Designed miniproteins, single chains, continued (3). Designs and how they scored, part 10

Each design is a single chain, and the fold is of that chain. pLDDT is the mean over its residues in the fold that is shown.

## One batch from the design tools (miniprotein)

Design m8320
Fold by ESMFold2-Fast:
Structure m8320 (fold): chain A 74 residues (1-74)
Amino acid sequence: DEKREEVIRLIAELQEAYRRLAAAAGETLELPPPEEIAKRMIESAGIDEALKRLRELLAALPEAERLLAAGELS
């Protein structure tokens, strides 16, 4: 349960970053709920693999994209 909650949390964090980037570019992203994406990832790859991939994605998110999103929200 805690691991599933972590997957959902990481997906929500990633989605929020992408929504902010889209908004900064004048675009709107319609993303599914984090819970739905978590379910699909866990069913496809398993919970430990889902956690690993999400952490890698967040760590690899381009610095320029994070800075742009942060600047837009400031």
Scores: mean pLDDT 72

Design m8321
Fold by ESMFold2-Fast:
Structure m8321 (fold): chain A 107 residues (1-107)
Amino acid sequence: MSMEEEAEEVLISALMEDAEKAKELIEKMKTASREEREEMLFEVFLEGAPHLVDAERRLIDTRPILDYSGDKDALLAAADADGHISVGQYLDILVKHLEEERKKLLS
């Protein structure tokens, strides 16, 4: 499993209360393109955390997630003037964070 797949699983598990639906979506993502996976993750945010989503711009509000102890500086640097980031940018930042944490555990 790639770090990208692990990041997607982490987000789905955090945002979806239904564990069986989360597992089904994770399996669907294994055969989906990057663009399709970003769309699926956007839908997960819309359903699980609609208060974080600018649906018209298809962006995620970074402000409520700044309590996340990971890459706050990376999130702030990627965010637009309104504090929003794309799902793809969020995924890339989470992938880097998980990769760095894994390196610490394996070293």
Scores: mean pLDDT 73

Design m8322
Fold by ESMFold2-Fast:
Structure m8322 (fold): chain A 87 residues (1-87)
Amino acid sequence: IDLEELSEKATEAAREELEKAREAAREEGDELTAKMIEKALEKKSLFTAVLALMRAALNGNEKTVEELSRALQIAAEVDNAALAAAR
């Protein structure tokens, strides 16, 4: 399994939830976290999405944390399904 390709597929599967997280970050006034989420969507980078979650948590942006947590949970399910299919 190509980890980069898997990360891209997981990010695409979580696209809707990442877009909701981006909107939540903007509503909470955390423009930098919103831009990080946009970058994660553009680059299809799960790593950038995790960094956005850490930043939102440190800033106390609870709504953004909740939406990012949902997005990452969906990404994890895609990863788990890919591993199961490989068996």
Scores: mean pLDDT 77

Design m8323
Fold by ESMFold2-Fast:
Structure m8323 (fold): chain A 62 residues (1-62)
Amino acid sequence: MAKGEGEANGIKGTAVLDGLELKITAEKPVTGEDKEKVEEAARKAALENALKKVLEELKKLL
């Protein structure tokens, strides 16, 4: 699994890539533009961690 945390305007969000699903959770209720920023930051971090793991596995094969 890959996990990432992001923050916008003091609000933390967590994204977890669990198999085929990307689950995003904010630290506290958030709406509108802040919600979008928190979700985007968390999603990017989770995907970056997933890419890092893929690269590490590929490096072992090369």
Scores: mean pLDDT 71

Design m8324
Fold by ESMFold2-Fast:
Structure m8324 (fold): chain A 60 residues (1-60)
Amino acid sequence: LSLAQVARAISRATGLSPRTVKKIIRELGLEKSSPAQIARAVAEHLSVDAQRLLDAINAL
Protein backbone atom coordinates (compact mmCIF):
# COMPACT_ATOMS: atom_id res chain seq x y z
CA LEU A 1 0.00 0.00 0.00
CA SER A 2 1.22 3.52 -0.80
CA LEU A 3 1.30 6.33 1.79
CA ALA A 4 -1.44 8.09 -0.23
CA GLN A 5 -3.76 5.03 0.03
CA VAL A 6 -3.13 4.69 3.79
CA ALA A 7 -3.75 8.44 4.28
CA ARG A 8 -7.04 8.22 2.31
CA ALA A 9 -8.25 5.26 4.40
CA ILE A 10 -7.50 7.10 7.67
CA SER A 11 -9.07 10.28 6.21
CA ARG A 12 -12.35 8.38 5.57
CA ALA A 13 -12.32 6.88 9.10
CA THR A 14 -11.51 10.17 10.92
CA GLY A 15 -13.05 12.92 8.75
CA LEU A 16 -9.66 14.67 8.44
CA SER A 17 -8.36 15.61 4.97
CA PRO A 18 -5.81 13.22 3.38
CA ARG A 19 -3.32 16.12 3.38
CA THR A 20 -3.70 16.55 7.17
CA VAL A 21 -3.30 12.79 7.71
CA LYS A 22 -0.10 12.74 5.58
CA LYS A 23 1.25 15.70 7.60
CA ILE A 24 0.63 13.79 10.86
CA ILE A 25 2.35 10.66 9.46
CA ARG A 26 5.39 12.76 8.42
CA GLU A 27 5.56 14.59 11.78
CA LEU A 28 5.50 11.21 13.59
CA GLY A 29 8.35 9.96 11.35
CA LEU A 30 6.27 7.06 10.02
CA GLU A 31 6.53 7.61 6.23
CA LYS A 32 8.51 4.35 5.81
CA SER A 33 6.57 2.37 8.46
CA SER A 34 4.10 -0.48 7.86
CA PRO A 35 0.38 0.40 7.50
CA ALA A 36 -0.26 -1.26 10.88
CA GLN A 37 2.41 0.89 12.61
CA ILE A 38 0.99 4.03 10.96
CA ALA A 39 -2.56 3.11 12.07
CA ARG A 40 -1.53 2.51 15.71
CA ALA A 41 0.57 5.69 16.00
CA VAL A 42 -1.99 7.96 14.27
CA ALA A 43 -4.78 6.46 16.43
CA GLU A 44 -2.75 7.23 19.60
CA HIS A 45 -2.04 10.78 18.35
CA LEU A 46 -5.76 11.41 17.63
CA SER A 47 -7.03 9.52 20.74
CA VAL A 48 -9.11 7.11 18.64
CA ASP A 49 -9.28 3.30 18.61
CA ALA A 50 -6.33 1.79 16.69
CA GLN A 51 -8.45 -1.16 15.48
CA ARG A 52 -10.85 1.28 13.78
CA LEU A 53 -7.99 2.70 11.66
CA LEU A 54 -6.55 -0.78 10.97
CA ASP A 55 -9.98 -1.94 9.73
CA ALA A 56 -10.19 1.11 7.42
CA ILE A 57 -6.77 0.30 5.89
CA ASN A 58 -7.60 -3.43 5.54
CA ALA A 59 -10.79 -2.48 3.60
CA LEU A 60 -8.66 -1.01 0.76
Scores: mean pLDDT 82

Design m8325
Fold by ESMFold2-Fast:
Structure m8325 (fold): chain A 61 residues (1-61)
Amino acid sequence: DEIFNEITDKFTQVYTDAGLSEKSAKVNAKYTAEFLYNSVILKEETINKYIEQTKTVLAEE
């Protein structure tokens, strides 16, 4: 996944710049990327939930 790899690479550099070893930076970047990637799925579900709530409120007007 291009987006996942891009996020991983970006955070690997951030952690390396902060003084972490390449190995530690890569591991931490991967966990950060997994968190953000999972949040995309969660974000879509959350958006859909708020769309449905908005429709309900507007229908009750």
Scores: mean pLDDT 69

Design m8326
Fold by ESMFold2-Fast:
Structure m8326 (fold): chain A 82 residues (1-82)
Amino acid sequence: GPLPLPPERQEELEFRDQLAEALEPVLQAAKDGSELSTLEQLAENALKEIERLLEERGVSEEERKKILEDVKERIKMLMEYA
């Protein structure tokens, strides 16, 4: 059978799940047809949570900036189609 996952690999999987959880409120609000102001507040909260998660994982400042910009673009697209 496969070897048990080392802690580092386990943390990668947890981080992926945490990113999905942080974005879920924005996705749900968009599906529910929430007002743009509500979507903007939820998006801001999601971005702050993702930045916190990246800092906790020791992601470099330059890499964090790139990831946050990619997330911002995805959220912007989501809000435009809500």
Scores: mean pLDDT 74

Design m8327
Fold by ESMFold2-Fast:
Structure m8327 (fold): chain A 80 residues (1-80)
Amino acid sequence: SAQQLLDEIDALVDEYKKKLAEAVKNKSSIEEIDKLHKEYMKQLMKVAEQMPPEHTPFVVGQMLRVIGETQQAIIEIKRS
C-alpha cells in the first residue's frame, strides 16, 4: 500500500539520521559518510520507484533532507 511505502521511507530516513549522528560522534571518515549516503539514497530510490506519482513531492523532500543531513555531517567531521 502507499501508506506502507511512506512508512518505509520515513523509517529509512530516521535510520540514516541515527547512523549519521553516530558517525559524527565517532569522528568517522568522509569516505565512510559518502558510502553511507550512497547506500541509503539507493534504498530510498528503490522505494520511490514503487510510489504513485502524487507522492513525488514527499519523496523528493525526503531525498533533499538526506542530502542536507549528509552535508552537515561532512562539515562537522571536517571541523573535528
Scores: mean pLDDT 85

Design m8328
Fold by ESMFold2-Fast:
Structure m8328 (fold): chain A 92 residues (1-92)
Amino acid sequence: MEEARRRLQELGEETTAYIEENGEDIKLEEEAALEYLRILSEAYGVDLSEAEELLRKAFAAKEAGDMEKALALEDEAVAIAEKEIKAALAAK
């Protein structure tokens, strides 16, 4: 497998552990999730800025107590990120 995929696996494991330790802190969750998107963007050479924007809006909704809106925005951000990464992988 490619070096980028191996590095992402290692960083993903570390990021998951960090999120699990800080699950109640919305700001720490936001920072960890945004950092993970930046790592994915760099590793796959894809533009995940739209996913980052949606994720920031999702965390703002969580802070406002609008959990339904937060969930919808998180789902959309994940869908966009997955689509871009899958397209990049298929182009190889």
Scores: mean pLDDT 68

Design m8329
Fold by ESMFold2-Fast:
Structure m8329 (fold): chain A 56 residues (1-56)
Amino acid sequence: KTPEEIARELVAAFPDVPPPTLAAFIRKELLAPGSPYDAAYAEEVIKLALQLKAER
C-alpha cells in the first residue's frame, strides 16, 4: 500500500481520534522493531493523515 492509502484508511477508521494521538499510533506501528517500513515512510503517512484531518 502507498502512504496515501494507509493515511486515508487510518483517518476513515479513526475519524474522532485527535491528530497527536493518531500520529503517535502510526509512529508506534510503522517504526516498531523489525518493521519493513522506514522512518521516511512513517513520517509521510503521518503528514498525509494530519493533512486529511485538517481538511475536515
Scores: mean pLDDT 76

Design m8330
Fold by ESMFold2-Fast:
Structure m8330 (fold): chain A 67 residues (1-67)
Amino acid sequence: HMDPETREELDRGVREGIALIAAAVVKLAMKRQGLPDELIEKYAEEVLANRDDLEKIRSIIRETDKL
């Protein structure tokens, strides 16, 4: 069915989608905690910058839970 290159592109798109959802969830959670917008944007940007590294994204989320 799908060739390897097409599957790689879809996998990349899925990872990007996961990172976007994770960034949105982090923003919402931090905003509910009353954290400053500057800090919220910083962590959201770090999640997006690491869109292909789920382990790093999990690490960032863990850090925001401690704030």
Scores: mean pLDDT 76

Design m8331
Fold by ESMFold2-Fast:
Structure m8331 (fold): chain A 61 residues (1-61)
Amino acid sequence: SRAELEALLEEYLAALRAGDEERARQLENKMLSLMFQTLDDEELNEFLAEASARVRELKAE
């Protein structure tokens, strides 16, 4: 579901912030699998844009 994807994104960003590369990779793979199965093309583009923006913000910290 969308809520599960948003929860996975939060966990992924937390793993990135902690420098836990292995956990981040696992969460990224889970998130990618779920979003391709759950979202249509429009929702997928929106979610990817949001995720990319949040990763850039984290790297700018």
Scores: mean pLDDT 81

Design m8332
Fold by ESMFold2-Fast:
Structure m8332 (fold): chain A 61 residues (1-61)
Amino acid sequence: MTKISVKAPASKIAAVVATLKSFGATVLQLSDTTIAATVPASKLAAVTAALSALGAAVTAL
């Protein structure tokens, strides 16, 4: 499994969480604008594309 860090405006965090959960990711909220998530490696590219479309910055850990 791949760990990622996601940075987004607070107003978009709910959409980011919903998107991550729709892909079956485990979500850990670190702050109002930062989320850590664990994603299956096979879905990482799709998750990154979806989050980038929301304007979120994704960093692989």
Scores: mean pLDDT 81

Design m8333
Fold by ESMFold2-Fast:
Structure m8333 (fold): chain A 97 residues (1-97)
Amino acid sequence: MEEQIKSFKDFLRTAFGVGPDASFEEWKKAILAQVPNATEEQINELYSKIKNAVKYVKEGKFGDAAKYFKEASEIAKQIGSDALATAFNMLSEFFST
């Protein structure tokens, strides 16, 4: 658990420039850096999945976290960011086992 949480924190910092307790505004900034024309609705939908995934990581419910990161990856791809989609898919795969 501790090593998985450390790897998760390191990945968040490296891939998104955020911490595990990042606010909506910090995530919005990270999303807009990759998708400058993302709508408020798209940002809210993506953040909802991220927020749930992070919550489940903190609770040690890695299977649930993986599902939400997969949903975040799919939304990121739909809004036009292959970089965000790849990063969220990597987190989904990391927590799926």
Scores: mean pLDDT 85

Design m8334
Fold by ESMFold2-Fast:
Structure m8334 (fold): chain A 74 residues (1-74)
Amino acid sequence: SPLNEELLELARRAGELFRKAQSLPQEVKDRVFALVREAFDLLTEAANSTDPKVQEELIEKARRLLEEAERLVA
């Protein structure tokens, strides 16, 4: 399903961010981990929601958090 494909892609991106952050200064690493954790919480809520509109909004928020983390590790 499109939801499952999107969740898998976002989980993959989060894993890459976790790996890239390992060699960064502690302050940057802590911020990246906080953003990734918040994104995973939103994705968990999306997976447990029965409302497609709510799922879409939560996934979009998670995507934006991961994009912010990606900017920090670039």
Scores: mean pLDDT 84

Design m8335
Fold by ESMFold2-Fast:
Structure m8335 (fold): chain A 86 residues (1-86)
Amino acid sequence: MKITPVRVERAADGSRVVTAEFTAEKDIDKAYVVIEAGDRVHYVDLGPLKKGDKATVTIRLPDEDVPVRVRVYADGKLVAEAEAEP
């Protein structure tokens, strides 16, 4: 699994919009993303992916000055991770 750099943008209400892009390098039966920011953990199910499939995950987080960590799991294994500073 390939992961592009995680992007964090500030919305007008102070919330943060986190975007992460993934490309499957093989067929995957179960893919999911765990996004951590401070004490918050978000789980995003990507479902099954075919080799070459691209997925984009966008989530909205509160205005908190904490790093955002993104971990990608494929068939129960950690396959990619990235971090964005506040």
Scores: mean pLDDT 77

Design m8336
Fold by ESMFold2-Fast:
Structure m8336 (fold): chain A 75 residues (1-75)
Amino acid sequence: SHMEEARRLAEEITEEAVKLAQEYKDKGLDSQAAAVITGYVIDLVARLLFDHGLSGEEANRLALEVIKRVEEALK
């Protein structure tokens, strides 16, 4: 289903964002870490809308879930 594929994409983007943002954060580059997270979220929303055919509401919901998971992982 499109939602199962969307959730798989969200999981992959979460893992990539956490890994790269953590590398910048470990170097004390907090602004670069924030920029990385922002870039991945923008890419995720675009792909959910245009490649996976999700509504704006569905894409926004998954993006917020990803943001929360990234923030929790970087604590």
Scores: mean pLDDT 87

Design m8337
Fold by ESMFold2-Fast:
Structure m8337 (fold): chain A 62 residues (1-62)
Amino acid sequence: SDQLVQDSVDRFRQQNPDATDQQLQQFRDTMTNAVNSSNSDSQRQQLLDSGTDNWIQQALDQ
């Protein structure tokens, strides 16, 4: 579970090199909460994918 969060954060950093420490922390917290609320790896992946898509959409609208 920690690995899924870390992989998501690492990908986010690579795609958004100008992201602030605050944005990275908010993204990590969101992904950590999603992982902690799930009961399986498939459910965790679904929540991470959904969360990431929503965050990217918000960033693109700015």
Scores: mean pLDDT 66

Design m8338
Fold by ESMFold2-Fast:
Structure m8338 (fold): chain A 69 residues (1-69)
Amino acid sequence: SVIQNLQQIASLLQEAIKNKDDKEKLKQIAEQLGSLGASPELVEAVANGDVKAAQQSLQQTQDLIQQLS
């Protein structure tokens, strides 16, 4: 389901923002995002702890969920 996939991406982005200083956790989250079809740019940004990129992607993902619901 597209909506379920987007909800999972949103949850992972929230976890990335929460754990921005945890390098190992960010790598795990980035791998999961990649497995769900997130862009290579987003995966790299999350792996590097780019909180602004994660926040922007979270907002975009939430907007997409709202449009598809």
Scores: mean pLDDT 85

Design m8339
Fold by ESMFold2-Fast:
Structure m8339 (fold): chain A 65 residues (1-65)
Amino acid sequence: GPVDEAEVLEALGLIYMALGNLDEKRGDYKGAAESYRKASELFRQAGNTDLANEAEKKAIEAEKK
């Protein structure tokens, strides 16, 4: 069946969230913040405001380190 564009964008956002988590575990806080911001943009394009806000909060926390 067809995949909705919003579902594809949300899946990409989740991939960037996973990359951000991996970067934090490696001590790459700048890379983590960039990945989380990309995830937030993708979640907003998908219309998922809750996940977008969560990703933005993670980016802000990573930038403080």
Scores: mean pLDDT 86

Design m8340
Fold by ESMFold2-Fast:
Structure m8340 (fold): chain A 75 residues (1-75)
Amino acid sequence: KKKEYLFEKLKEYVEARDKGDFKRAHEIMLEAMGELDVDSQKIFAQMLSLIEKGINEGKSKEEILKEVKEYLEKV
């Protein structure tokens, strides 16, 4: 279902960012945005902003993924 796809793509994005693979992270973002409907694209963009904020604040990969999962459960 849509939430499962969103979480998998966001997880792949976080994993790429954690490895410093900015090119792969960008490719994952473009792929996901191309596959999602407009409402899901808005959720995905909000989650990307949450992930980037978490990275900038020095949060661990595990903490960021937990926050993403909790947010997706609320939508």
Scores: mean pLDDT 82

Design m8341
Fold by ESMFold2-Fast:
Structure m8341 (fold): chain A 91 residues (1-91)
Amino acid sequence: SMEAIEAAKKLSELISSLLPKMSKEEIEELIEAIENKDFEKLKKILSKYTNDPKLDEWIEKVKKGVEAGDKGVLLELEITEGILRIYLATN
């Protein structure tokens, strides 16, 4: 759905803003959580660095999109993984 794709984009923007605050080990765990669609682990990691009240809403919408096989949501998650891997390679 368009709402799930938008939530995935918002989640990616939030994650990118938090990367400078995270250890290399936490960023690796974040990549693994996204790759494995482990939304509970993703939420746990992000909640250490943000109290944004929309975090739970965005994660739930993304989770529902993944469960529905939404190709747009899956693509946004792949893009997010790529951004994180590039960040680790360049920092």
Scores: mean pLDDT 89

Design m8342
Fold by ESMFold2-Fast:
Structure m8342 (fold): chain A 76 residues (1-76)
Amino acid sequence: MEEEKKKAEEEARIQRAKDIIKDLLTKAGLLDKFTDEQIEERAKVVAYTAEKLREIGDEIDKELAERKRREKELLE
């Protein structure tokens, strides 16, 4: 059950990434240049990167908020 849940979540993230990629390709006029297979491969990379960026982003946001708070206190 745990493995099935993780696969479902991964698949959902890939599907969302596909939608985003499709939108970006449409905006760039490149949608017809990529096959569904190529979009899927890129969606997998984006989904993986988004997960990693989410972790890093949370850490960066926390550090930036802390830094801004300290700077405000020092400048006041």
Scores: mean pLDDT 73

Design m8343
Fold by ESMFold2-Fast:
Structure m8343 (fold): chain A 89 residues (1-89)
Amino acid sequence: DRANLEALLARLEAELARLEAEGAPQSQLDAARFSILVVRAALGDEAAREEIRKLLRENTDAPEEEIEKIIAELPAVALADGQAIVAEL
């Protein structure tokens, strides 16, 4: 739900700040930033959604209808994948 996504976003932003303060490897910083992007898109941030659409268009052969379906499913995907990514940080 929205409250769980907002709580996840706050945790990811806190983890990114910690990683930046500790001078973490670029790969971990990139992973944290990507996770934040997915959660922001899931929360309805249109700029984040457009970034995800662009990524899907550039890296997949998915038609626009399938891309929009993926965007609509992001709240569920972000909760599952975001929690897994936070566990790796």
Scores: mean pLDDT 74

Design m8344
Fold by ESMFold2-Fast:
Structure m8344 (fold): chain A 62 residues (1-62)
Amino acid sequence: MPLQLLKEVEAWSEFIVKEEPLKTKKELVKLVRQALALPLKNKTIFNAVNKALKENGRQGRS
């Protein structure tokens, strides 16, 4: 994946995680996918959302 695309995915994940504090990881992944409107692999979006959740202190509830 191009570095610029990865940064875009991470930026959108961070933005959406901050805007939607009550959403589950699954819902956040769906929102990021819709915002990017790109056919990205689920794992790529999950990794970016997980990183954003960690940086915002929202880790550890399944």
Scores: mean pLDDT 73

Design m8345
Fold by ESMFold2-Fast:
Structure m8345 (fold): chain A 55 residues (1-55)
Amino acid sequence: SRIERIEAMIEKNRETIKELEAVVPKSEFEKLLNEAVIGSSEYVIERMEARKAAL
């Protein structure tokens, strides 16, 4: 269902954030890259939660 797809997307992005937060960056570049991916994933979660609320 539509709700199941939204919830799966939220969960996948939460897992990505959790995994990246657990990693110690090997370089300044890796730190910047990880922060960008976390920010992107947080934005996707926000958008998906809004879509779920509008149902």
Scores: mean pLDDT 86

Design m8346
Fold by ESMFold2-Fast:
Structure m8346 (fold): chain A 81 residues (1-81)
Amino acid sequence: SAEEEELRARIREIEARIEELYSKLSPEQRQKLEEWIREIEPGVIARLRELAARGDRLGAMRVYLEALEEVLKKAEELLKE
């Protein structure tokens, strides 16, 4: 579907931006980002598993996209410090 294609494109764009920002972070900033990701990851995985059990592929993609947007935001905040 057009919506699935748009979500896939946005996921790829945000993943690329996260990779670029991660390369600019210091080792200390990367450690902070990794620790923060470890705190939120169980909740994201639980939501993805629930959506997968229901066969809700688009819902799973939206949850993953939201998680990536939060990672991007955190990386941007750390880089400004």
Scores: mean pLDDT 87

Design m8347
Fold by ESMFold2-Fast:
Structure m8347 (fold): chain A 90 residues (1-90)
Amino acid sequence: MELGREAYRLLAEAVRAALAGDRERAERYAEEAARLAAEAALAEDPSADGEEVYRRARERLLALVDRILSGELSPEEAEHIAATAEALAA
């Protein structure tokens, strides 16, 4: 998934909110990250289907939030994802 720096920052925020058990905050950050990811993809390739990019990014990020909140994804794996996203946002 291609994400801009801002989208990576929001992805890290979403993962951290999910780790804290805050579903509402995690889902809001995930939605914003998906929106920015679609904008970044369109900026790189204007021929891209922005609606499809947004839909796929949203599905993946909301699924990630659900996996963290349900305990399907380990806290160690979730922390690694957040740290990686924070590094990519820098």
Scores: mean pLDDT 81

Design m8348
Fold by ESMFold2-Fast:
Structure m8348 (fold): chain A 60 residues (1-60)
Amino acid sequence: MEKEKEVMERLKTVAELSEQQARDIIDHVGAENITDEFIETIARVVAHGRAASAELRALR
C-alpha cells in the first residue's frame, strides 16, 4: 500500500506527470512492477517530448 503512494509521488515529481496520468500508469502496469529505472525512463521521455513540442512550435 505504501509503495503505490511512493510510486505516485515519484511519477508526479520526477516525471512531472499529472495525478491522472500517474494513476493510469499504475493501473495498467501495477505499482509493484514500477522500478526506479522505469520512472527515470518516463521522466526522460516526458522531458524530451516537452523540448520537442517547444521546438516544433518555434519552427512555425
Scores: mean pLDDT 74

Design m8349
Fold by ESMFold2-Fast:
Structure m8349 (fold): chain A 70 residues (1-70)
Amino acid sequence: SMEEAEKVYEELLKVEKDPLRQTTLGILRAGISALYMIIERRPERAAQAEADIKQILELMKEMLEEEKKK
Protein backbone atom coordinates (compact mmCIF):
# COMPACT_ATOMS: atom_id res chain seq x y z
CA SER A 1 0.00 0.00 0.00
CA MET A 2 1.06 3.63 -0.41
CA GLU A 3 0.67 4.01 3.37
CA GLU A 4 3.25 1.22 3.92
CA ALA A 5 5.61 2.89 1.40
CA GLU A 6 5.29 6.25 3.23
CA LYS A 7 5.99 4.58 6.60
CA VAL A 8 9.14 2.84 5.29
CA TYR A 9 10.28 6.12 3.67
CA GLU A 10 9.81 8.07 6.95
CA GLU A 11 11.73 5.42 8.95
CA LEU A 12 14.58 5.51 6.39
CA LEU A 13 14.76 9.33 6.61
CA LYS A 14 15.18 9.05 10.41
CA VAL A 15 18.31 6.84 10.06
CA GLU A 16 19.80 8.04 6.73
CA LYS A 17 22.03 11.09 7.23
CA ASP A 18 23.55 11.43 3.72
CA PRO A 19 21.64 14.09 1.71
CA LEU A 20 22.29 12.30 -1.62
CA ARG A 21 20.91 9.01 -0.27
CA GLN A 22 17.92 10.91 1.20
CA THR A 23 17.26 12.28 -2.31
CA THR A 24 17.46 8.73 -3.73
CA LEU A 25 14.88 7.57 -1.15
CA GLY A 26 12.58 10.43 -2.25
CA ILE A 27 12.91 9.26 -5.86
CA LEU A 28 12.05 5.66 -4.86
CA ARG A 29 8.97 6.89 -2.95
CA ALA A 30 7.90 8.99 -5.98
CA GLY A 31 8.34 5.88 -8.18
CA ILE A 32 5.97 3.88 -5.96
CA SER A 33 3.42 6.74 -6.10
CA ALA A 34 3.67 6.79 -9.93
CA LEU A 35 3.15 3.00 -10.07
CA TYR A 36 -0.03 3.31 -7.96
CA MET A 37 -1.23 5.98 -10.41
CA ILE A 38 -0.61 3.50 -13.26
CA ILE A 39 -2.72 0.87 -11.43
CA GLU A 40 -5.62 3.35 -11.10
CA ARG A 41 -5.45 4.61 -14.72
CA ARG A 42 -4.38 1.38 -16.51
CA PRO A 43 -5.80 -1.64 -14.59
CA GLU A 44 -4.54 -3.96 -17.36
CA ARG A 45 -0.98 -3.12 -16.17
CA ALA A 46 -1.81 -3.62 -12.47
CA ALA A 47 -0.02 -6.98 -12.06
CA GLN A 48 3.30 -5.65 -13.41
CA ALA A 49 3.00 -2.37 -11.48
CA GLU A 50 2.25 -4.26 -8.23
CA ALA A 51 5.32 -6.49 -8.81
CA ASP A 52 7.48 -3.37 -9.35
CA ILE A 53 6.05 -1.72 -6.18
CA LYS A 54 6.84 -4.88 -4.18
CA GLN A 55 10.42 -4.95 -5.53
CA ILE A 56 11.02 -1.27 -4.63
CA LEU A 57 9.51 -1.75 -1.14
CA GLU A 58 11.69 -4.84 -0.54
CA LEU A 59 14.76 -2.81 -1.56
CA MET A 60 13.81 0.05 0.78
CA LYS A 61 13.17 -2.38 3.66
CA GLU A 62 16.61 -3.97 3.06
CA MET A 63 18.19 -0.49 3.14
CA LEU A 64 16.45 0.21 6.47
CA GLU A 65 17.71 -3.07 8.00
CA GLU A 66 21.29 -2.31 6.84
CA GLU A 67 21.15 1.15 8.46
CA LYS A 68 19.81 -0.37 11.72
CA LYS A 69 22.85 -2.73 11.84
CA LYS A 70 25.15 0.30 12.14
Scores: mean pLDDT 79

Design m8350
Fold by ESMFold2-Fast:
Structure m8350 (fold): chain A 91 residues (1-91)
Amino acid sequence: TKREQKRVILMARLAVAGGSVAFVEMLLKNPTADLDRVIEDARATLRDAEGVLDDLKNDPDVPQSWVDRAEEIVRRARELLRRAEELRRRR
């Protein structure tokens, strides 16, 4: 059904957002990483995560657990952005 298709797309977007957070975390562990690029990637990841969260909150058929997961991904993305900006300030 169209509802099932929308659910699959939302699940895929949530998985991609989580993967993007993990990727930025990996980049921040590299001491030779280009911090300007890491900050750019972190900002893009945060925008995408916030977009998924907004879409999930606007869908009455989505389980609260998916909203909670998206909120956690947004929280982690914000923390990564702050850490990347702090590291950039120190270099």
Scores: mean pLDDT 85

Design m8351
Fold by ESMFold2-Fast:
Structure m8351 (fold): chain A 79 residues (1-79)
Amino acid sequence: SGEELFRRYDAGTHGLDGEGGPGAPSLRGLGRQVSRETLIDILRNPEKYNSGVPNLSDKLSDEEIEEIVDYLYETFRDK
């Protein structure tokens, strides 16, 4: 699931609740600042956005990246 992928690859940086952690901002209000399409691009090309997000394209399929994005967008969009 997107939650399991987030916990494996991103939770150590953002925290399990998405409040932020060492080297990464809070994920609250994410949907108000970036579109779903932009968030997918951030995960595929993190250096383009200076986001501090690890490049997941070498470890995850496009479908798995979309699962993470859908989890993040639904969970943190309006918070």
Scores: mean pLDDT 61

Design m8352
Fold by ESMFold2-Fast:
Structure m8352 (fold): chain A 75 residues (1-75)
Amino acid sequence: MKTYRVVVRDTDTGEEKEFEVSSLEEALEQLRKYLDENADKYSVETQIGALLRLLGELLDNPPDGTTIVIELKRK
């Protein structure tokens, strides 16, 4: 029922990708798709870390309209 904005930021290039999501499942699926499309850029540890960070942020039950920033460092 709450909506969140998820911003995936590449810390080496400054590139950002935004997703508007309404559930934990949708947020994790969108991030996973982005990571699958960019698997050559990021280590497996960085990818797993990003998914766990997003999960942790959403499990803290932030208020409606919260922006969640997930930072990725290239290998």
Scores: mean pLDDT 82

Design m8353
Fold by ESMFold2-Fast:
Structure m8353 (fold): chain A 61 residues (1-61)
Amino acid sequence: SAMLEEERRRVLREIADKLREIGDKIHQGIVAGRAEAEAKGLTGDEFSAAVQAGIAKALGA
């Protein structure tokens, strides 16, 4: 029915919006983590850990 199709479209839009929000947060977390790592002169595994921490913080972890 038209009502069921409209509900489905609404749910799919909400999912798409949430996925974009998550993607934006991940990107901001990477930028912040990299900036911190570069400021501290971190390399290799420590650099990667700082980026991962930035992502986790941006996602509210």
Scores: mean pLDDT 86

Design m8354
Fold by ESMFold2-Fast:
Structure m8354 (fold): chain A 74 residues (1-74)
Amino acid sequence: MIPLSSLSEEEQKELLERMRRAALEASGLDLTVSIEDGELVIRPPARPVSADDLHTALEAIARAVREFNEERLA
C-alpha cells in the first residue's frame, strides 16, 4: 500500500473522488471519504445501511485504490 502522506494534495483529491465514485456506482451509497490525521476515513451516510450494500461499496473502493496504485507503478 502507498502511504497517504506520500501522495500530493492533488493525488489525494483524485484518489478520494475515485473511491467515492466507485462506491456510488457499485452500491448506490454516497460515502464520505476523507483524510483525517494522515489516515483514510470512510463514513457511511447518516441513514440505515445494509451490510451487503456496505460490503459492495468497500469492495469497489478497494478496487479503485488498487487501480490507482497500479497506474502510479506503471
Scores: mean pLDDT 75

Design m8355
Fold by ESMFold2-Fast:
Structure m8355 (fold): chain A 55 residues (1-55)
Amino acid sequence: AAAAQAAAEARLRAVVENMRKGGYSPEDIAARVRFLGEQWGLPALGDRLAAEVLA
């Protein structure tokens, strides 16, 4: 459902912000986001957020 996808996106964006604060590279952040997207059954969401991180 749209609500579940929105919650997953918010969680992935929180992971991105926490990893940036931790000093991780954009490549490491992108890899983590893709991995979590795959694990949650939302690979397109993970790929989209990874592309945003690398832009």
Scores: mean pLDDT 82

Design m8356
Fold by ESMFold2-Fast:
Structure m8356 (fold): chain A 79 residues (1-79)
Amino acid sequence: MTKEQLEESIRQFDGVADRALREGDNKVASEALTARSEILIQMGQYEKAKQDAQQALSLDPSNQRAQQLLQQATQKIQQ
């Protein structure tokens, strides 16, 4: 996937998360932020990925994927 395709995917998930938050759908918002965090890791933007994973967990503490991405992003920042 190219950088342009990754940036387009981020814009799409931004729209999904924003709409879900406005509608009060915390699970969908958490899933969209989790997907964006995964793409941000692919782009090497680990601090932003960490922030998105933390926000996803605040919206849905049971989101196991967000927990994994938070750990992964933190590990990448350390190294």
Scores: mean pLDDT 84

